Designed miniproteins, single chains, continued (3). Designs and how they scored, part 64

Each design is a single chain, and the fold is of that chain. pLDDT is the mean over its residues in the fold that is shown.

## One batch from the design tools (miniprotein)

Design m10214
Fold by ESMFold2-Fast:
Structure m10214 (fold): chain A 79 residues (1-79)
Amino acid sequence: SHMDREFVEKLAKEIAKATGTDFEELLRAGMEQMEKAAKAGMDVRYAAILAISVKAIEQGADPQLVNQTVIKFLKEYEE
């Protein structure tokens, strides 16, 4: 797997900052689903993105703002 813990931590921080959600809860959700995806041979990056996005929305974040933040983060992370 090319995904590391740093990707999940950075994504969780960016979403928490943008939406005012709890960083620690987002981080736990991302790490948990990343580990499950890795064991199942699935895309760990995609699993973490979904887990963090869903947790932020459950905490009251605007889904559109979450989506915009994910897109921006992915563009900046690939540069």
Scores: mean pLDDT 83

Design m10215
Fold by ESMFold2-Fast:
Structure m10215 (fold): chain A 59 residues (1-59)
Amino acid sequence: RGEEIRRLAEEMSALGRKFWARERAADPDAHAGRVSGAAQAELLKETKPLSDRLNDLMA
C-alpha cells in the first residue's frame, strides 16, 4: 500500500512536470494562476485515474 501510494504520487508529480513544461514551451509566462479552465480540465482528466486509485489506497 505505501509503495503503491508513493508510486502514484510520483506519477502524478511527473505528469504535472510534463504538463507545465509543455505549457511553458508554448507560453513562457504560463503558471497555475494564469492558465485557462480548459488547460486545467485537461490536467484533471490526465490525473483523475491516478487520484481515484490514490483515494482507494488511502481508505
Scores: mean pLDDT 69

Design m10216
Fold by ESMFold2-Fast:
Structure m10216 (fold): chain A 73 residues (1-73)
Amino acid sequence: LEEVKQQLEGAKEQARALLARTTDPRIQALAQRLIEALDKALEAIDRNDLEAFNKHLEEADKLAREIADLLAE
């Protein structure tokens, strides 16, 4: 659990760093949503809510992929 929490916190810091650097409003919107999804996943871990954790993690993965696709173009 602590390793997973550290990984999610790290991903959240990367998303914040991207949000601070980018001037693309599409990437700004996606990065903000990614931070929110990661926060909800972390809260679900603290509540021991596996269903909520999986749901928010899936949303975070989708948002991260959309950001990566925009950065590649």
Scores: mean pLDDT 84

Design m10217
Fold by ESMFold2-Fast:
Structure m10217 (fold): chain A 85 residues (1-85)
Amino acid sequence: ASDLELTEGVFEVAAAVSSVTTKRIAENASSVSEKDIQESLDQAQRLLARTQAALAAHPDSAVLQQARDTLQKDIKTLEDILKSK
């Protein structure tokens, strides 16, 4: 209940921050280094693993499901940008 709400809030904010970073990289792809893109990709992948662990404990959490889906989309975006360099 309350622990779930705190967990949901933490992962929702973390996923939102990851999406802002992904958007900035996409908007500035020509000036962002492969190393910086890889670092952001590694961070997003670590956050996805943590989100999936939280979701395994709370499988009915729509907030955690949305955070997972957002991170998966961001990871794909970063991978596509990295492949194009």
Scores: mean pLDDT 86

Design m10218
Fold by ESMFold2-Fast:
Structure m10218 (fold): chain A 105 residues (1-105)
Amino acid sequence: MSQEQLEKQWEEAEKTLLESQDNKERYDAAITLMRYALNTDGPITYDIDLSKVNVEKLLRVGELLKEANRKYPSGVLRSFLYGIGILLSKLGYYYEGAELMTEAV
């Protein structure tokens, strides 16, 4: 996939996550954003190769999920917030990880 196509898919997913009230659309958008942050085409798992993680994108996904969950609370989005918090903590971003895990409760 081209960089331009990736940027367009990211922008569309960000918009859907923040503007949609449909939980399935928001879930699919969150998965799309997480895949870009984690540099994976596969399922989202904690056994991911941490050396491939784009930390800047992962931090951005955490902030987007926080904003989306604050607008329209969802157990699925809270699950992703907790998961990203764990991954950030594993990457040495303990403060940011703790903030997202706290938001997930």
Scores: mean pLDDT 80

Design m10219
Fold by ESMFold2-Fast:
Structure m10219 (fold): chain A 68 residues (1-68)
Amino acid sequence: MSVAELLTELAKAANAGDAAKVAELGEQLIPVADGIAEALVAMMAAIAKLAGDDAVAAALEETVRRIV
């Protein structure tokens, strides 16, 4: 799976409110993520937090923290 495919699936899981799937896809993204992928995941985390999806936001924030 490419970085773009992982980001697309991560965005779908986040939009569905599936925190477990976000965490699973985040694990796959971490070793292959570049700076653009990190920025996109960070933006998704901020949006989820503003939307009140705390579990999804936490999973996305953990993914960003582990990409660096």
Scores: mean pLDDT 81

Design m10220
Fold by ESMFold2-Fast:
Structure m10220 (fold): chain A 86 residues (1-86)
Amino acid sequence: MTLVKVTGIFESEEAAFEFAVKLRPILDELGAEVVDSKLEKLEDGRVKLTLLVKFPDKKTAEEFIKKAKELAAKTEGVVSLEFEFL
């Protein structure tokens, strides 16, 4: 079992929502469980999304990170995306 903290900064709430909706099927395919989620509106109109995600193993978590980065590159309004193994 592997825990990953995902932190994303988005230009808008709409961009964060679009990313989250597209991320869900990737999480489902990998047998991942979202343990915690937090959405924060920033003063400059940007949005911070923090997810704590549980994976079956480290290899699955690494595949997720790769796919999430590819998704972020194709999604308008993604400012940054960070991953931390816990």
Scores: mean pLDDT 85

Design m10221
Fold by ESMFold2-Fast:
Structure m10221 (fold): chain A 59 residues (1-59)
Amino acid sequence: SEKVEKAREVVQKNPEAAKAVRDYLEGKVTPEQLREALIKAGASEEDARAFVEELEKLH
């Protein structure tokens, strides 16, 4: 998905977004908190939502 790829680029370029992904995978933050961290790092709401939904399906 292009939306997931765009959000992934934000994670790769932003250390705070990368930390939020790690914290999510460790169960330390909710999907909602991860989405907000991605938006704060520069992802669009749609791209952030698509990325979080994809992670929820895989984990």
Scores: mean pLDDT 85

Design m10222
Fold by ESMFold2-Fast:
Structure m10222 (fold): chain A 96 residues (1-96)
Amino acid sequence: SVLDKGVLYILTGYLLWKQGNNEEASKYLLKGLELLAPLAHTDPFVRRHSVLLQVLGNLALGTTPDMELLKGLFDAELGRLKKEHPELFKEAQKIV
């Protein structure tokens, strides 16, 4: 249940980022990571999302990372989560 809620928030954050809403995306990714925090140092999924959240924070502060690399990383993670959690992906689509 906590894991499902965390994944839902991460999916919602990625969909918001694809819509260009980086500030709201960052908030949802943070909420998802907070729910997954007990696994943050052991789970590769949670570690990847921590890095991506920092990149979104830098974008909100007006710094410009490599947008093609960032897009590739987000598309890959979104595709993976959509495949592994199709029901939660549908819920995230209803939120955004």
Scores: mean pLDDT 69

Design m10223
Fold by ESMFold2-Fast:
Parts: sequence; C-alpha cells; structure tokens
Structure m10223 (fold): chain A 99 residues (1-99)
Amino acid sequence: LRAVAEEIVKLVRELAEELDVKPLTRENLTPESLKEYIEKMNKIAEALQEKLAAHGLSVSFEEAKQLSGILVHMLLTAKVPEEDVVDMMAGFLAALRQR
C-alpha cells in the first residue's frame, strides 16, 4: 500500500506542477481563472481515478475530485511533510481495500 500511496502522491504533485495549478485569490478570481482551475482539477481527479483503478481500487469521480483537491491543497501549501501526505494516503487505500 505504501508504494501505491507514494505513486499516487507523486502523480498528483507532478500533474499540479505540469498544469501550473495556482491557488484562487480575490485578486486573480475571474470567470476565466475559475474555469481554468476547475478544468485543471478535473484532469488531476481523472488521472487519480485511473491510477487507482489500475491498482484494483475503485472510487467515484466525485470521490476522486474530493481526494485530489485535498492532496493538491496539502502539497501546494507544504504545511505538512510529503511523508505525512503519503502516510495519510496509505491509510485511505487500506480502508478502500476492506470493501
């Protein structure tokens, strides 16, 4: 599970960097920036859902959006070490395996 969690966290981090995901602020919030943000986050959620499915773990697209949002927020704010993000993800994956 830890290896899968590391792969998931790496995927989300690399996609957030590649897509240049920026936090929405009052200064940069426009209809265009909001649309771009939603489109970028949907791409990350889709990739996360596909990667989980490749490991035999099923989540809905709505669950993938919620999970990717949490991961992107944690990784962009850097308020916790990446190892703690991996540990959190490993715990989530362990819960999914009990289904």
Scores: mean pLDDT 79

Design m10224
Fold by ESMFold2-Fast:
Structure m10224 (fold): chain A 97 residues (1-97)
Amino acid sequence: MKLTVADVLEYLAERWKKVNPKAAEYLRKAAEAARAGDYEKALEYFDKALEEQRKWILKANKLTPEELEKLEETEKSSREDFRAMLARQRAEEAALA
């Protein structure tokens, strides 16, 4: 079973829908952009989803400076991983054409 990047984003959107509907909307838009082959738009919407997730975490939790640094590192890692996943999917789709 091949899960596309869009399938993963849709799954994450459903999980975030009840907690932060705005983050879920951006994840869904990222999935749509990824399906359309617009990987730059997918990255833009993913970054917006991370920003909405950050706002929710900061509102729901009183973080220490150390916990904030770890959150920022996690967000950076997530963005780098997502970019790598999109590049890999793009290369795999090009190889099948």
Scores: mean pLDDT 77

Design m10225
Fold by ESMFold2-Fast:
Structure m10225 (fold): chain A 89 residues (1-89)
Amino acid sequence: MSLVPRPELAALIERVLGRRVDSLSGQDLMTTLMEWAQREGLLDPENPYVLHLAGTPLGRLFGVDEVDLRDGELLRAQLLRNTTVVPAP
């Protein structure tokens, strides 16, 4: 299946990849967001499982200031809420 990001998430993905995307797999979406977190230095230096999202576009999109990467279920749920699931043709 493909995930079509909603406009706000699509804009964030375009900023990370430097190019437009029409659809992504769930794995590609997670990889893109982890690359964003590493590039922007959002990981806590003393606890690399914590993302600091305060003041970021991702924090505004999810409505949270930080998230624990060990809670992958909540992260995936937030990503899916900001995408449209399209069945494969």
Scores: mean pLDDT 69

Design m10226
Fold by ESMFold2-Fast:
Structure m10226 (fold): chain A 85 residues (1-85)
Amino acid sequence: VDEKIARLKALTETILGFYRMALENDESLSEAEKEHQIAIAEADLNAITDQVIAEIKAKNLSYEQALQLRNDLTLQRAPEVQARI
C-alpha cells in the first residue's frame, strides 16, 4: 500500500514538473500568469492524487488500476495539464 501511494505521489510531482517546464517555455505568458496556472494545476493534481489514494485504500486497487483512474480523472478534471504533457 505505502509503495503504491509513494509511486503515485512521485508521478504527480513528475507531471507537475513537466507542466511547469511547458509553461516556462511559453513566451506569451507573464510570470504572474505562469504562477497562477501552476498553482491551479498543483491544487487539481493533488486533489486527484488524494482521490486515487482513497480508492486504493477503500477498494484495494492494483497500481495499474490506480494509474488508470488517475489518468481518467486528469483528463476529466485537469485537461489543460494533460494537453501540455
Scores: mean pLDDT 81

Design m10227
Fold by ESMFold2-Fast:
Structure m10227 (fold): chain A 86 residues (1-86)
Amino acid sequence: DEEQRRRVRAGLLQTVLEAVDAGYSEEEVERILDHARRALLASGVRESIVDEAREYALEKFRLLKDPKTREKARKEVLEELRRLGW
């Protein structure tokens, strides 16, 4: 389901954006995303949707942490979240 894929991705993007603002390390974010993955799978979300969203969110987290890409990545994430009504 395209709508479910978009909602899951938005939720994980919001999670990594908040983690960046809180100063979390990549190891801490990976643990948070692993916990979210288990919860989503337990709720009946397809593994392919969860894994795709997790990889996408982790990639965006890395861009948000890098001083060279931070500003552009933040604008892109906020714009995507806005389009999804977040």
Scores: mean pLDDT 86

Design m10228
Fold by ESMFold2-Fast:
Structure m10228 (fold): chain A 80 residues (1-80)
Amino acid sequence: SDAEIRRLRAEIEAMLAEAERLAAQAPESEERRALLERARAAARRALEAIDRGASEENVREIEEALEAMRASIEALRALL
């Protein structure tokens, strides 16, 4: 549904903001850079899928991207 797609988009945007916030608080390192890049790449893939109108059959792909973002965020928290 359109409401579900808007919720997923908002969640992706919020998770990206959280990843950026955590990275800004962590000491600069190769691990920090790699984790932030993984979060950004996953966000880009999910948002591109939504923009292509792939919402109905590609929800699983968006969910996989959200899982990748969650993993990156948890790893970034571990650096604090």
Scores: mean pLDDT 82

Design m10229
Fold by ESMFold2-Fast:
Structure m10229 (fold): chain A 90 residues (1-90)
Amino acid sequence: DLEAILEEEAALLDSPLEERIARLRELLAAEGYPEEEQERAIADWQALLRASAAAARAAVDRFLATHPLTPEQQRAVENMLRWARLGEAL
């Protein structure tokens, strides 16, 4: 279903945004969604990603203001910032 497709795409956080959008479009087409519905789903996903990216950046900034980073925390922060940059690039 649509939700499962969007969830699967969200797992590819380190993929280039353009490639993720192209793959999402392919998955929606393969499931038989009409082109108009595909574009709405992509637009909704981009809006959600942008909003989530902004929230993630704010959470990271707040966390970094009060905490020293361990190697594990540094990796997690870098992953969140990569995701935030993807949303900001929309």
Scores: mean pLDDT 65

Design m10230
Fold by ESMFold2-Fast:
Structure m10230 (fold): chain A 84 residues (1-84)
Amino acid sequence: RESQIKGLEQAKEEAEKALERAREMGDEEFAKLVEELIKAIEKAIEALKKGSSDDEVMSIIAPEIQRVQDYAAANPELARKLEA
């Protein structure tokens, strides 16, 4: 659906902003996690355009979202800076 693709494209833009911020802070580990998330979003957009199921699309994105969330939970100072 067009709205799902738009949502993922917007999420990619937000992730690219987070990547820039991570690099500015010198957090190389977080930058790598965000880069992998951006790649997963790109693959998910391609999968949606090819008519893949929601389950298949989520299987691409969900692990990378979880990795970013786990890192933020382990690094509360980073989470605070991203919230601003």
Scores: mean pLDDT 77

Design m10231
Fold by ESMFold2-Fast:
Structure m10231 (fold): chain A 68 residues (1-68)
Amino acid sequence: MLSPLEQAKKEAEELKEKYLAGELSEDEYQRGMVRLYLELAARTNGDQEVIDEFAAYLEELTKEVKEA
């Protein structure tokens, strides 16, 4: 069973892979990431530690995508 944070990270990785494969536009990819962030915040009742960890993860993922 995945935690909400682990599930969000997995879904973010799936969005990255689809974007790199050309299945998602940049707009769709960015909207997907924002949606995951907001859904995680709602599911964890604003747990700042979990939200901050996910935000850091998304920043690293976005750097990898922009450098590719």
Scores: mean pLDDT 79

Design m10232
Fold by ESMFold2-Fast:
Structure m10232 (fold): chain A 67 residues (1-67)
Amino acid sequence: SEIDRLRAELTKLSKEIDTLRKKKKEAESNGDSKTASELDKKIKEKERELDRLSEELAGLINERNAG
């Protein structure tokens, strides 16, 4: 199921974002502003992908429920 695949990908992205957020906080606590900035960019990139896939999933669920 495409819906199941999207749910799995969303779960994966959510976990990756959580990991990156923890690494960013560690970098910030160590004064590593360069690493923190690089991690922030990766987080924002993955958050945009999460939003896109979330909208796609919502669309597919709505389409199936409307039929």
Scores: mean pLDDT 85

Design m10233
Fold by ESMFold2-Fast:
Structure m10233 (fold): chain A 66 residues (1-66)
Amino acid sequence: DPSGEEGRKNQELLSKLKSAEEARRYVAERLGISPDGLTPDDLVNALADRLAAEAAARRARAAALA
């Protein structure tokens, strides 16, 4: 067990970094794009665009039902 606060923080940061890297690859795979050569910003923008498109589709369906 790490007893120092700095050691705990370093493990937490490494865990978050590893999780962020896994999430980045996961998002790229789900979007059908390669994670190679892409920045995290590219992947975040692609995800944001998909979420915006889904929100617009939900609104369009709600409007069509009214």
Scores: mean pLDDT 68

Design m10234
Fold by ESMFold2-Fast:
Structure m10234 (fold): chain A 86 residues (1-86)
Amino acid sequence: MNDILKEVEEIIKKNPKYIIVPHSSEPTRSDIKSLLESNGYEKEESYSFGSIETRNEKLKELLKKYPDAVVVKRSGGLSISVFKKK
């Protein structure tokens, strides 16, 4: 948990337009969402998948759509949320 939040804080310092968060649980979503929203980011898109393979395919699509997006590497799971700087 702390390592993921630290990664998110370092990403926020770089001020990217888009941040992509893979996540699996309500606590992980809540903590990361709160940190991002308090720093001027808002959720643009959210997806949940039945498999890692389907999730990874959507992640590839999102990275093509948002080529400058930064992915939270330490967070994982069957859901993806995209946050955009206001």
Scores: mean pLDDT 78

Design m10235
Fold by ESMFold2-Fast:
Structure m10235 (fold): chain A 87 residues (1-87)
Amino acid sequence: MEEEEKLVKEIKELIEKIDDEEVKKEIEEAIPVAVEEGVKTLEAMKKAVEAILNGDYETGYIEAPVLAGLATEADVAALEAKKAAAA
Protein backbone atom coordinates (compact mmCIF):
# COMPACT_ATOMS: atom_id res chain seq x y z
CA MET A 1 0.00 0.00 0.00
CA GLU A 2 2.66 2.57 0.99
CA GLU A 3 4.84 1.53 -1.99
CA GLU A 4 1.80 1.82 -4.30
CA GLU A 5 1.02 5.32 -2.91
CA LYS A 6 4.64 6.38 -3.50
CA LEU A 7 4.62 5.08 -7.10
CA VAL A 8 1.26 6.79 -7.81
CA LYS A 9 2.68 10.09 -6.49
CA GLU A 10 5.85 9.71 -8.61
CA ILE A 11 3.78 8.88 -11.72
CA LYS A 12 1.52 11.93 -11.12
CA GLU A 13 4.60 14.17 -10.76
CA LEU A 14 5.95 12.82 -14.09
CA ILE A 15 2.54 13.31 -15.77
CA GLU A 16 2.65 17.02 -14.79
CA LYS A 17 5.68 17.38 -17.11
CA ILE A 18 3.59 16.23 -20.11
CA ASP A 19 2.49 19.24 -22.20
CA ASP A 20 -0.48 17.49 -23.87
CA GLU A 21 -3.59 17.57 -21.64
CA GLU A 22 -5.26 14.67 -23.50
CA VAL A 23 -2.18 12.44 -23.01
CA LYS A 24 -2.03 13.54 -19.36
CA LYS A 25 -5.70 12.58 -18.81
CA GLU A 26 -5.32 9.23 -20.64
CA ILE A 27 -2.37 8.24 -18.40
CA GLU A 28 -4.18 9.46 -15.25
CA GLU A 29 -7.20 7.28 -16.18
CA ALA A 30 -4.81 4.28 -16.41
CA ILE A 31 -3.52 4.78 -12.82
CA PRO A 32 -6.54 3.12 -11.06
CA VAL A 33 -6.22 0.07 -13.36
CA ALA A 34 -2.46 -0.12 -12.66
CA VAL A 35 -3.14 0.08 -8.88
CA GLU A 36 -5.56 -2.89 -9.19
CA GLU A 37 -2.85 -4.90 -11.05
CA GLY A 38 -0.22 -4.13 -8.38
CA VAL A 39 3.20 -2.62 -7.68
CA LYS A 40 4.99 -4.22 -10.68
CA THR A 41 2.41 -2.72 -13.08
CA LEU A 42 2.84 0.69 -11.39
CA GLU A 43 6.64 0.39 -11.78
CA ALA A 44 6.19 -0.46 -15.49
CA MET A 45 3.77 2.48 -15.86
CA LYS A 46 6.31 4.88 -14.29
CA LYS A 47 8.97 3.62 -16.75
CA ALA A 48 6.47 4.05 -19.61
CA VAL A 49 5.66 7.68 -18.61
CA GLU A 50 9.42 8.44 -18.43
CA ALA A 51 9.81 6.99 -21.97
CA ILE A 52 6.88 9.13 -23.22
CA LEU A 53 8.49 12.25 -21.68
CA ASN A 54 11.67 11.41 -23.65
CA GLY A 55 9.63 11.19 -26.89
CA ASP A 56 9.66 7.37 -27.05
CA TYR A 57 5.91 6.80 -27.20
CA GLU A 58 6.23 3.32 -28.76
CA THR A 59 8.43 2.04 -25.90
CA GLY A 60 6.24 3.80 -23.34
CA TYR A 61 3.06 2.01 -24.42
CA ILE A 62 4.84 -1.37 -24.86
CA GLU A 63 6.40 -1.26 -21.34
CA ALA A 64 2.99 -0.58 -19.76
CA PRO A 65 0.39 -3.13 -20.94
CA VAL A 66 -2.31 -1.04 -19.20
CA LEU A 67 -1.44 1.97 -21.40
CA ALA A 68 -1.14 -0.30 -24.45
CA GLY A 69 -4.69 -1.50 -23.76
CA LEU A 70 -5.91 2.12 -23.90
CA ALA A 71 -4.01 3.15 -27.05
CA THR A 72 -3.86 1.77 -30.57
CA GLU A 73 -0.94 2.20 -32.99
CA ALA A 74 -3.02 4.96 -34.61
CA ASP A 75 -3.45 6.75 -31.25
CA VAL A 76 0.33 6.68 -30.66
CA ALA A 77 0.95 8.02 -34.20
CA ALA A 78 -1.65 10.78 -33.69
CA LEU A 79 -0.01 11.72 -30.37
CA GLU A 80 3.43 11.93 -32.03
CA ALA A 81 1.99 14.08 -34.86
CA LYS A 82 0.27 16.38 -32.34
CA LYS A 83 3.53 16.77 -30.37
CA ALA A 84 5.44 17.59 -33.60
CA ALA A 85 2.82 20.24 -34.51
CA ALA A 86 3.01 21.79 -31.00
CA ALA A 87 6.83 21.96 -31.06
Scores: mean pLDDT 66

Design m10236
Fold by ESMFold2-Fast:
Structure m10236 (fold): chain A 63 residues (1-63)
Amino acid sequence: KAEGLFTKAKEHFEISQSASTTPTDLITNLSEARENAAEAAKLLGVKLTGSLVDDLVAIEKAL
């Protein structure tokens, strides 16, 4: 379900923005956020812009 994928993408993105996040955790969580966002976008027919922030907004609007 696209909503579940969006929730996972948003959660990983929020972890990546944590002040305590290491460079490795930043890369890993941004990668997971992008992958989950891409799957949600595919299910909803949302075009990806390449900006994760803009893509997450578009996916949320499409839900």
Scores: mean pLDDT 77

Design m10237
Fold by ESMFold2-Fast:
Structure m10237 (fold): chain A 72 residues (1-72)
Amino acid sequence: MLEEEKEKIIERVKEEAAKTPDPMERIRIAIGGAADFAEFVRKKEKAESGEQQIELGLLFLELWGELLKAVE
């Protein structure tokens, strides 16, 4: 389930970011989380229509916003 994977990635990013005081390293960790989610979506989901591509794009925008908040 995409939402469950998103939550797992956010939790992992929060935990890893908490180990470093460097804000640029925290951003790098958030980028890594986004890349991991993109790989999960590539393997799990097939965007066969424009509607599905839009839905996936919105999920990535939501994830990125949550990842940025997680590393604040």
Scores: mean pLDDT 76

Design m10238
Fold by ESMFold2-Fast:
Structure m10238 (fold): chain A 61 residues (1-61)
Amino acid sequence: SELDELEAELRRLREELDRAIAEGAPESVIQQIENRLLSVWREIALRYGSDTANALLVEAA
């Protein structure tokens, strides 16, 4: 489903963010990933509600 695809993208971006921070990536790279993560969260929140978006963000962590 579209929600499953958004959840997978949220999880991928969270893992990418955690990896970038752990590897000491440049701040510009970290900010780019954070902006992408926020965009996906907003899309989930808009379509499925903020409670769903928050639950999936916690699950992705």
Scores: mean pLDDT 83

Design m10239
Fold by ESMFold2-Fast:
Structure m10239 (fold): chain A 89 residues (1-89)
Amino acid sequence: SEEKRRRAAVLYTAAQIALVGASIAKDPAEREQLLETARQLAIEAVKLYAEVDPEFAREVAESILRSAEQAGMSPEDIERLRKELEEVL
């Protein structure tokens, strides 16, 4: 639905903003909170996209994983996020 697409887009944008915030955070605790927030927002965004456009949902998931890597998320956390995103696709 159009409503689900709009909600997914808002969550996806919020996840990207959280990843940018994590990349510039000076406090390790703030950085960790922003990375966890981005993870949760990303999973919900991909889940909503998967309900309306599974092919686009996969593209969004790959975009999020690339952004998370650029934000400095650890390889172990990237692998965990990949599995979590695959579970909702």
Scores: mean pLDDT 88

Design m10240
Fold by ESMFold2-Fast:
Structure m10240 (fold): chain A 73 residues (1-73)
Amino acid sequence: AGAAEIAENLALRDQLKAESPEVGAELDKIREKGDKVGEVLAAQYARNKAAELEQKRSDLETKLQELIDKLNA
């Protein structure tokens, strides 16, 4: 379950890097700051299951900002 969601997020991240390198780099930085952040992001992304990554790019950026705010809290 958790590992599978992380693996799925990793695949999505690779796709995002191909289409939006800046988003991929930001995901890597957020994950590096905290293991739990990576897990939460993976779970949220898996549940959201954005069919259109290009269309959902802004949503992902918003979710990333929310996670950053949580880390700072």
Scores: mean pLDDT 62

Design m10241
Fold by ESMFold2-Fast:
Structure m10241 (fold): chain A 83 residues (1-83)
Amino acid sequence: PPLVTYWGETEEADKIAKEAAKKVTELIRQGKSPLEAMEEAGKWVEEKYGYETEILVDPTGNVTLKLYKDGKLIGAVSVLLNA
């Protein structure tokens, strides 16, 4: 299975990124693609915490969900297809 990793700049951001990573992992286990899982986790973060989110797919196919507060990048969740 792909590796799901996360980071947050503060304890709160780290906790939120960790919960998002858990949701992504569960959605992938349920058969969703990494991109679909990140879209759903991103909406959850936006609705529950009011953060802005952005999804980046890199040239290697890795998917990153970026978490922003007041225009600042405060955390991310990544699905690494080749860990």
Scores: mean pLDDT 85

Design m10242
Fold by ESMFold2-Fast:
Structure m10242 (fold): chain A 55 residues (1-55)
Amino acid sequence: LEEEIENWPAVPDASLEYKRKLLADVYEGLALIAEAVGLLELAKKYRELAEKFAK
């Protein structure tokens, strides 16, 4: 698994800033979808995750 990390140097700068923002956007979208299908518990959980990654 350490050998797998060696492949990440291709996007070292993006892994911290870009990936964090990407995850926040994805979780926000998932929360909206969960609300639309009536999964209120999952929607709330995804919104919390989006908030944490948006920090």
Scores: mean pLDDT 69

Design m10243
Fold by ESMFold2-Fast:
Structure m10243 (fold): chain A 85 residues (1-85)
Amino acid sequence: MKEDLEIAKKRAELLIEASRRFAEKLREMKATLGPDEREQALEEFREELIEEVVKKAREENWSEEQIEAMVKSLREMLDTMVKTG
């Protein structure tokens, strides 16, 4: 239970930082890139961001199941940000 709470907290911190970085990058791209270039650049940045987060989780010795759950949550969150922002 306590270990699950610590992992949940760390996961939340990673998701919050990822969403903040994605929002900042989206804002920057809207100011500097056309619509077609933005779509490609956002997709590339999303994959890079997911890869960085996965690498960090593996360095923290998370299980593959925990990493998979985090990646799923991250993808859903980023998709929501693009659709609602």
Scores: mean pLDDT 77

Design m10244
Fold by ESMFold2-Fast:
Structure m10244 (fold): chain A 56 residues (1-56)
Amino acid sequence: ATVVGRPAVGEEVTVTFADGRQARGTVLLREGDTVVVRGVYANGVEFTELAEAVPA
């Protein structure tokens, strides 16, 4: 999964999954170009995903 830009911990981001689906979440942790994002899918299911920060 990827997120665009250089999000800080606590920032809301759009996560793009490998299949092209997107969901919104909040950055819980950042270490270099790797972020941990927690969010909720449209169906109400929670997720926690490792994502790479990519240039805007």
Scores: mean pLDDT 79

Design m10245
Fold by ESMFold2-Fast:
Structure m10245 (fold): chain A 65 residues (1-65)
Amino acid sequence: MGLSGEELRDLLVAYLERNGPQTVEEVEAYLLEQGMEEPQARAAVAELRRLFGETLTAEDVRAAF
């Protein structure tokens, strides 16, 4: 299942605010847990890794969207 940019942003911001900074691997695992298809989760995480590096914060996701 694909998420819109707004849905993805809101989901990840809420996750990162609750758990603090997370690695891209932890974010990928969370997206899969939320029902995102594996190729879509990997593609989204690869793009976030390209923009922000190996660790993501809620503020990084807010700035991107």
Scores: mean pLDDT 79

Design m10246
Fold by ESMFold2-Fast:
Structure m10246 (fold): chain A 68 residues (1-68)
Amino acid sequence: MLSREQLIDEIRKIGKEIVEILERQGDHEGAEIFREMTEGILKRMPQMSHQQRLATLEQLKALLEEVK
């Protein structure tokens, strides 16, 4: 089972990968919007339940697969 810190690190990593993919595709506006959204999620992570953190990670993983 992933710890809180492992979940936060994984979310940060996936968010960075999505931003980098969007920037490589020339979607600089989408990359900036996604960066801001990811930062907002990370700021809320310490206050979220473990279930909410897991749901957030799974949502970001699904988005990463869509943009690949």
Scores: mean pLDDT 80

Design m10247
Fold by ESMFold2-Fast:
Structure m10247 (fold): chain A 57 residues (1-57)
Amino acid sequence: MEDLLDEASNAIARYGDNPSEEVLREVAERSGTSVAAARKAVREQAERRKAIAASPV
């Protein structure tokens, strides 16, 4: 599937919803994409995670 989304989810799990630029570069390298794409993926996953956490069930 999309390795980028898995790496983004892992980064959020380890570093929270505001990962550093170093973490974004790591996600980009592991996913074979750009830092800009990694940043978008991390932001999208963080938003989805917040929506789930804000929902009581």
Scores: mean pLDDT 73

Design m10248
Fold by ESMFold2-Fast:
Parts: structure tokens; sequence; C-alpha cells
Structure m10248 (fold): chain A 89 residues (1-89)
């Protein structure tokens, strides 16, 4: 399902953020992005797709500022699946 694909991409994004935290331009921004992605994952699991999109947009901004383009790419893909799930709900 779209929800399952979004959750998979969010788990991958958390993994990438955690693995690359030490090489980030600002590790504190990476930590905040991880927290926001975890909150977005909970929102997706509960079907609160609007909340998830808002949280993910904030996480993308922080991941970009932290210099983690791989995480940004995964989060952007996740938002696309969450937006499609919202349209079908």
Amino acid sequence: SLKEKALQLLDEAISVLEKNRETAKNPELADKAIELVRQAKEAVEKGDFKKAINLLNEAITLARQAGLPEAVSLLEKAINYVEKALEES
C-alpha cells in the first residue's frame, strides 16, 4: 500500500540520518530531523497524513541544512507517498 511504502522510506531515512550523523555539517540538526521523522512515522501509522506532511517538510529542511542529501531524497519520496495516501483517504 502507499502507507506501507511511505513507512518503509521513513525507516530508511531514519537509518541514513543515524549512520551519517557524525559526518553531518551540524549533528544537532540531524538529531532534530530524526525526531521529526519518528513523529511523522507515528502520524502515518495513525492515518494523520496532514500532520505527517508538515513534520516531514520540517525534517527535510533540517536534513538539507545538515548536508545530508541522501536523507532529503528519501524524505521527499516518502512525502509523495503520504500525499497520495491523503488523496485516497
Scores: mean pLDDT 87

Design m10249
Fold by ESMFold2-Fast:
Structure m10249 (fold): chain A 99 residues (1-99)
Amino acid sequence: MSEIEIGEKILEELAKKYPFFSKLPPSDSPLAKAWKEPISIESMREAIKAGEIRTLEELRERVEAAREGILRLEPADSLIAQEAERAYEEFLRMLREAE
């Protein structure tokens, strides 16, 4: 399995567990209007398909940036912020298990 194929499988599993982070931001949210970079699992999967993310390290950087962006714009006790934090922790665990 190629490096990026491993990354895509990890994102697919995270999308099943973390629906708010997977589809965040929805197009009608204030987050979507303020945030121009890909910050959802779906947007990161699209970036992989477009060839914009080619390595697991690049993917890790994108997931980390998305988490930081959400935590900066959302209260720490919000459902979206809590889900982004948990998804990032689980992403790092899955990434280590796959390497």
Scores: mean pLDDT 72

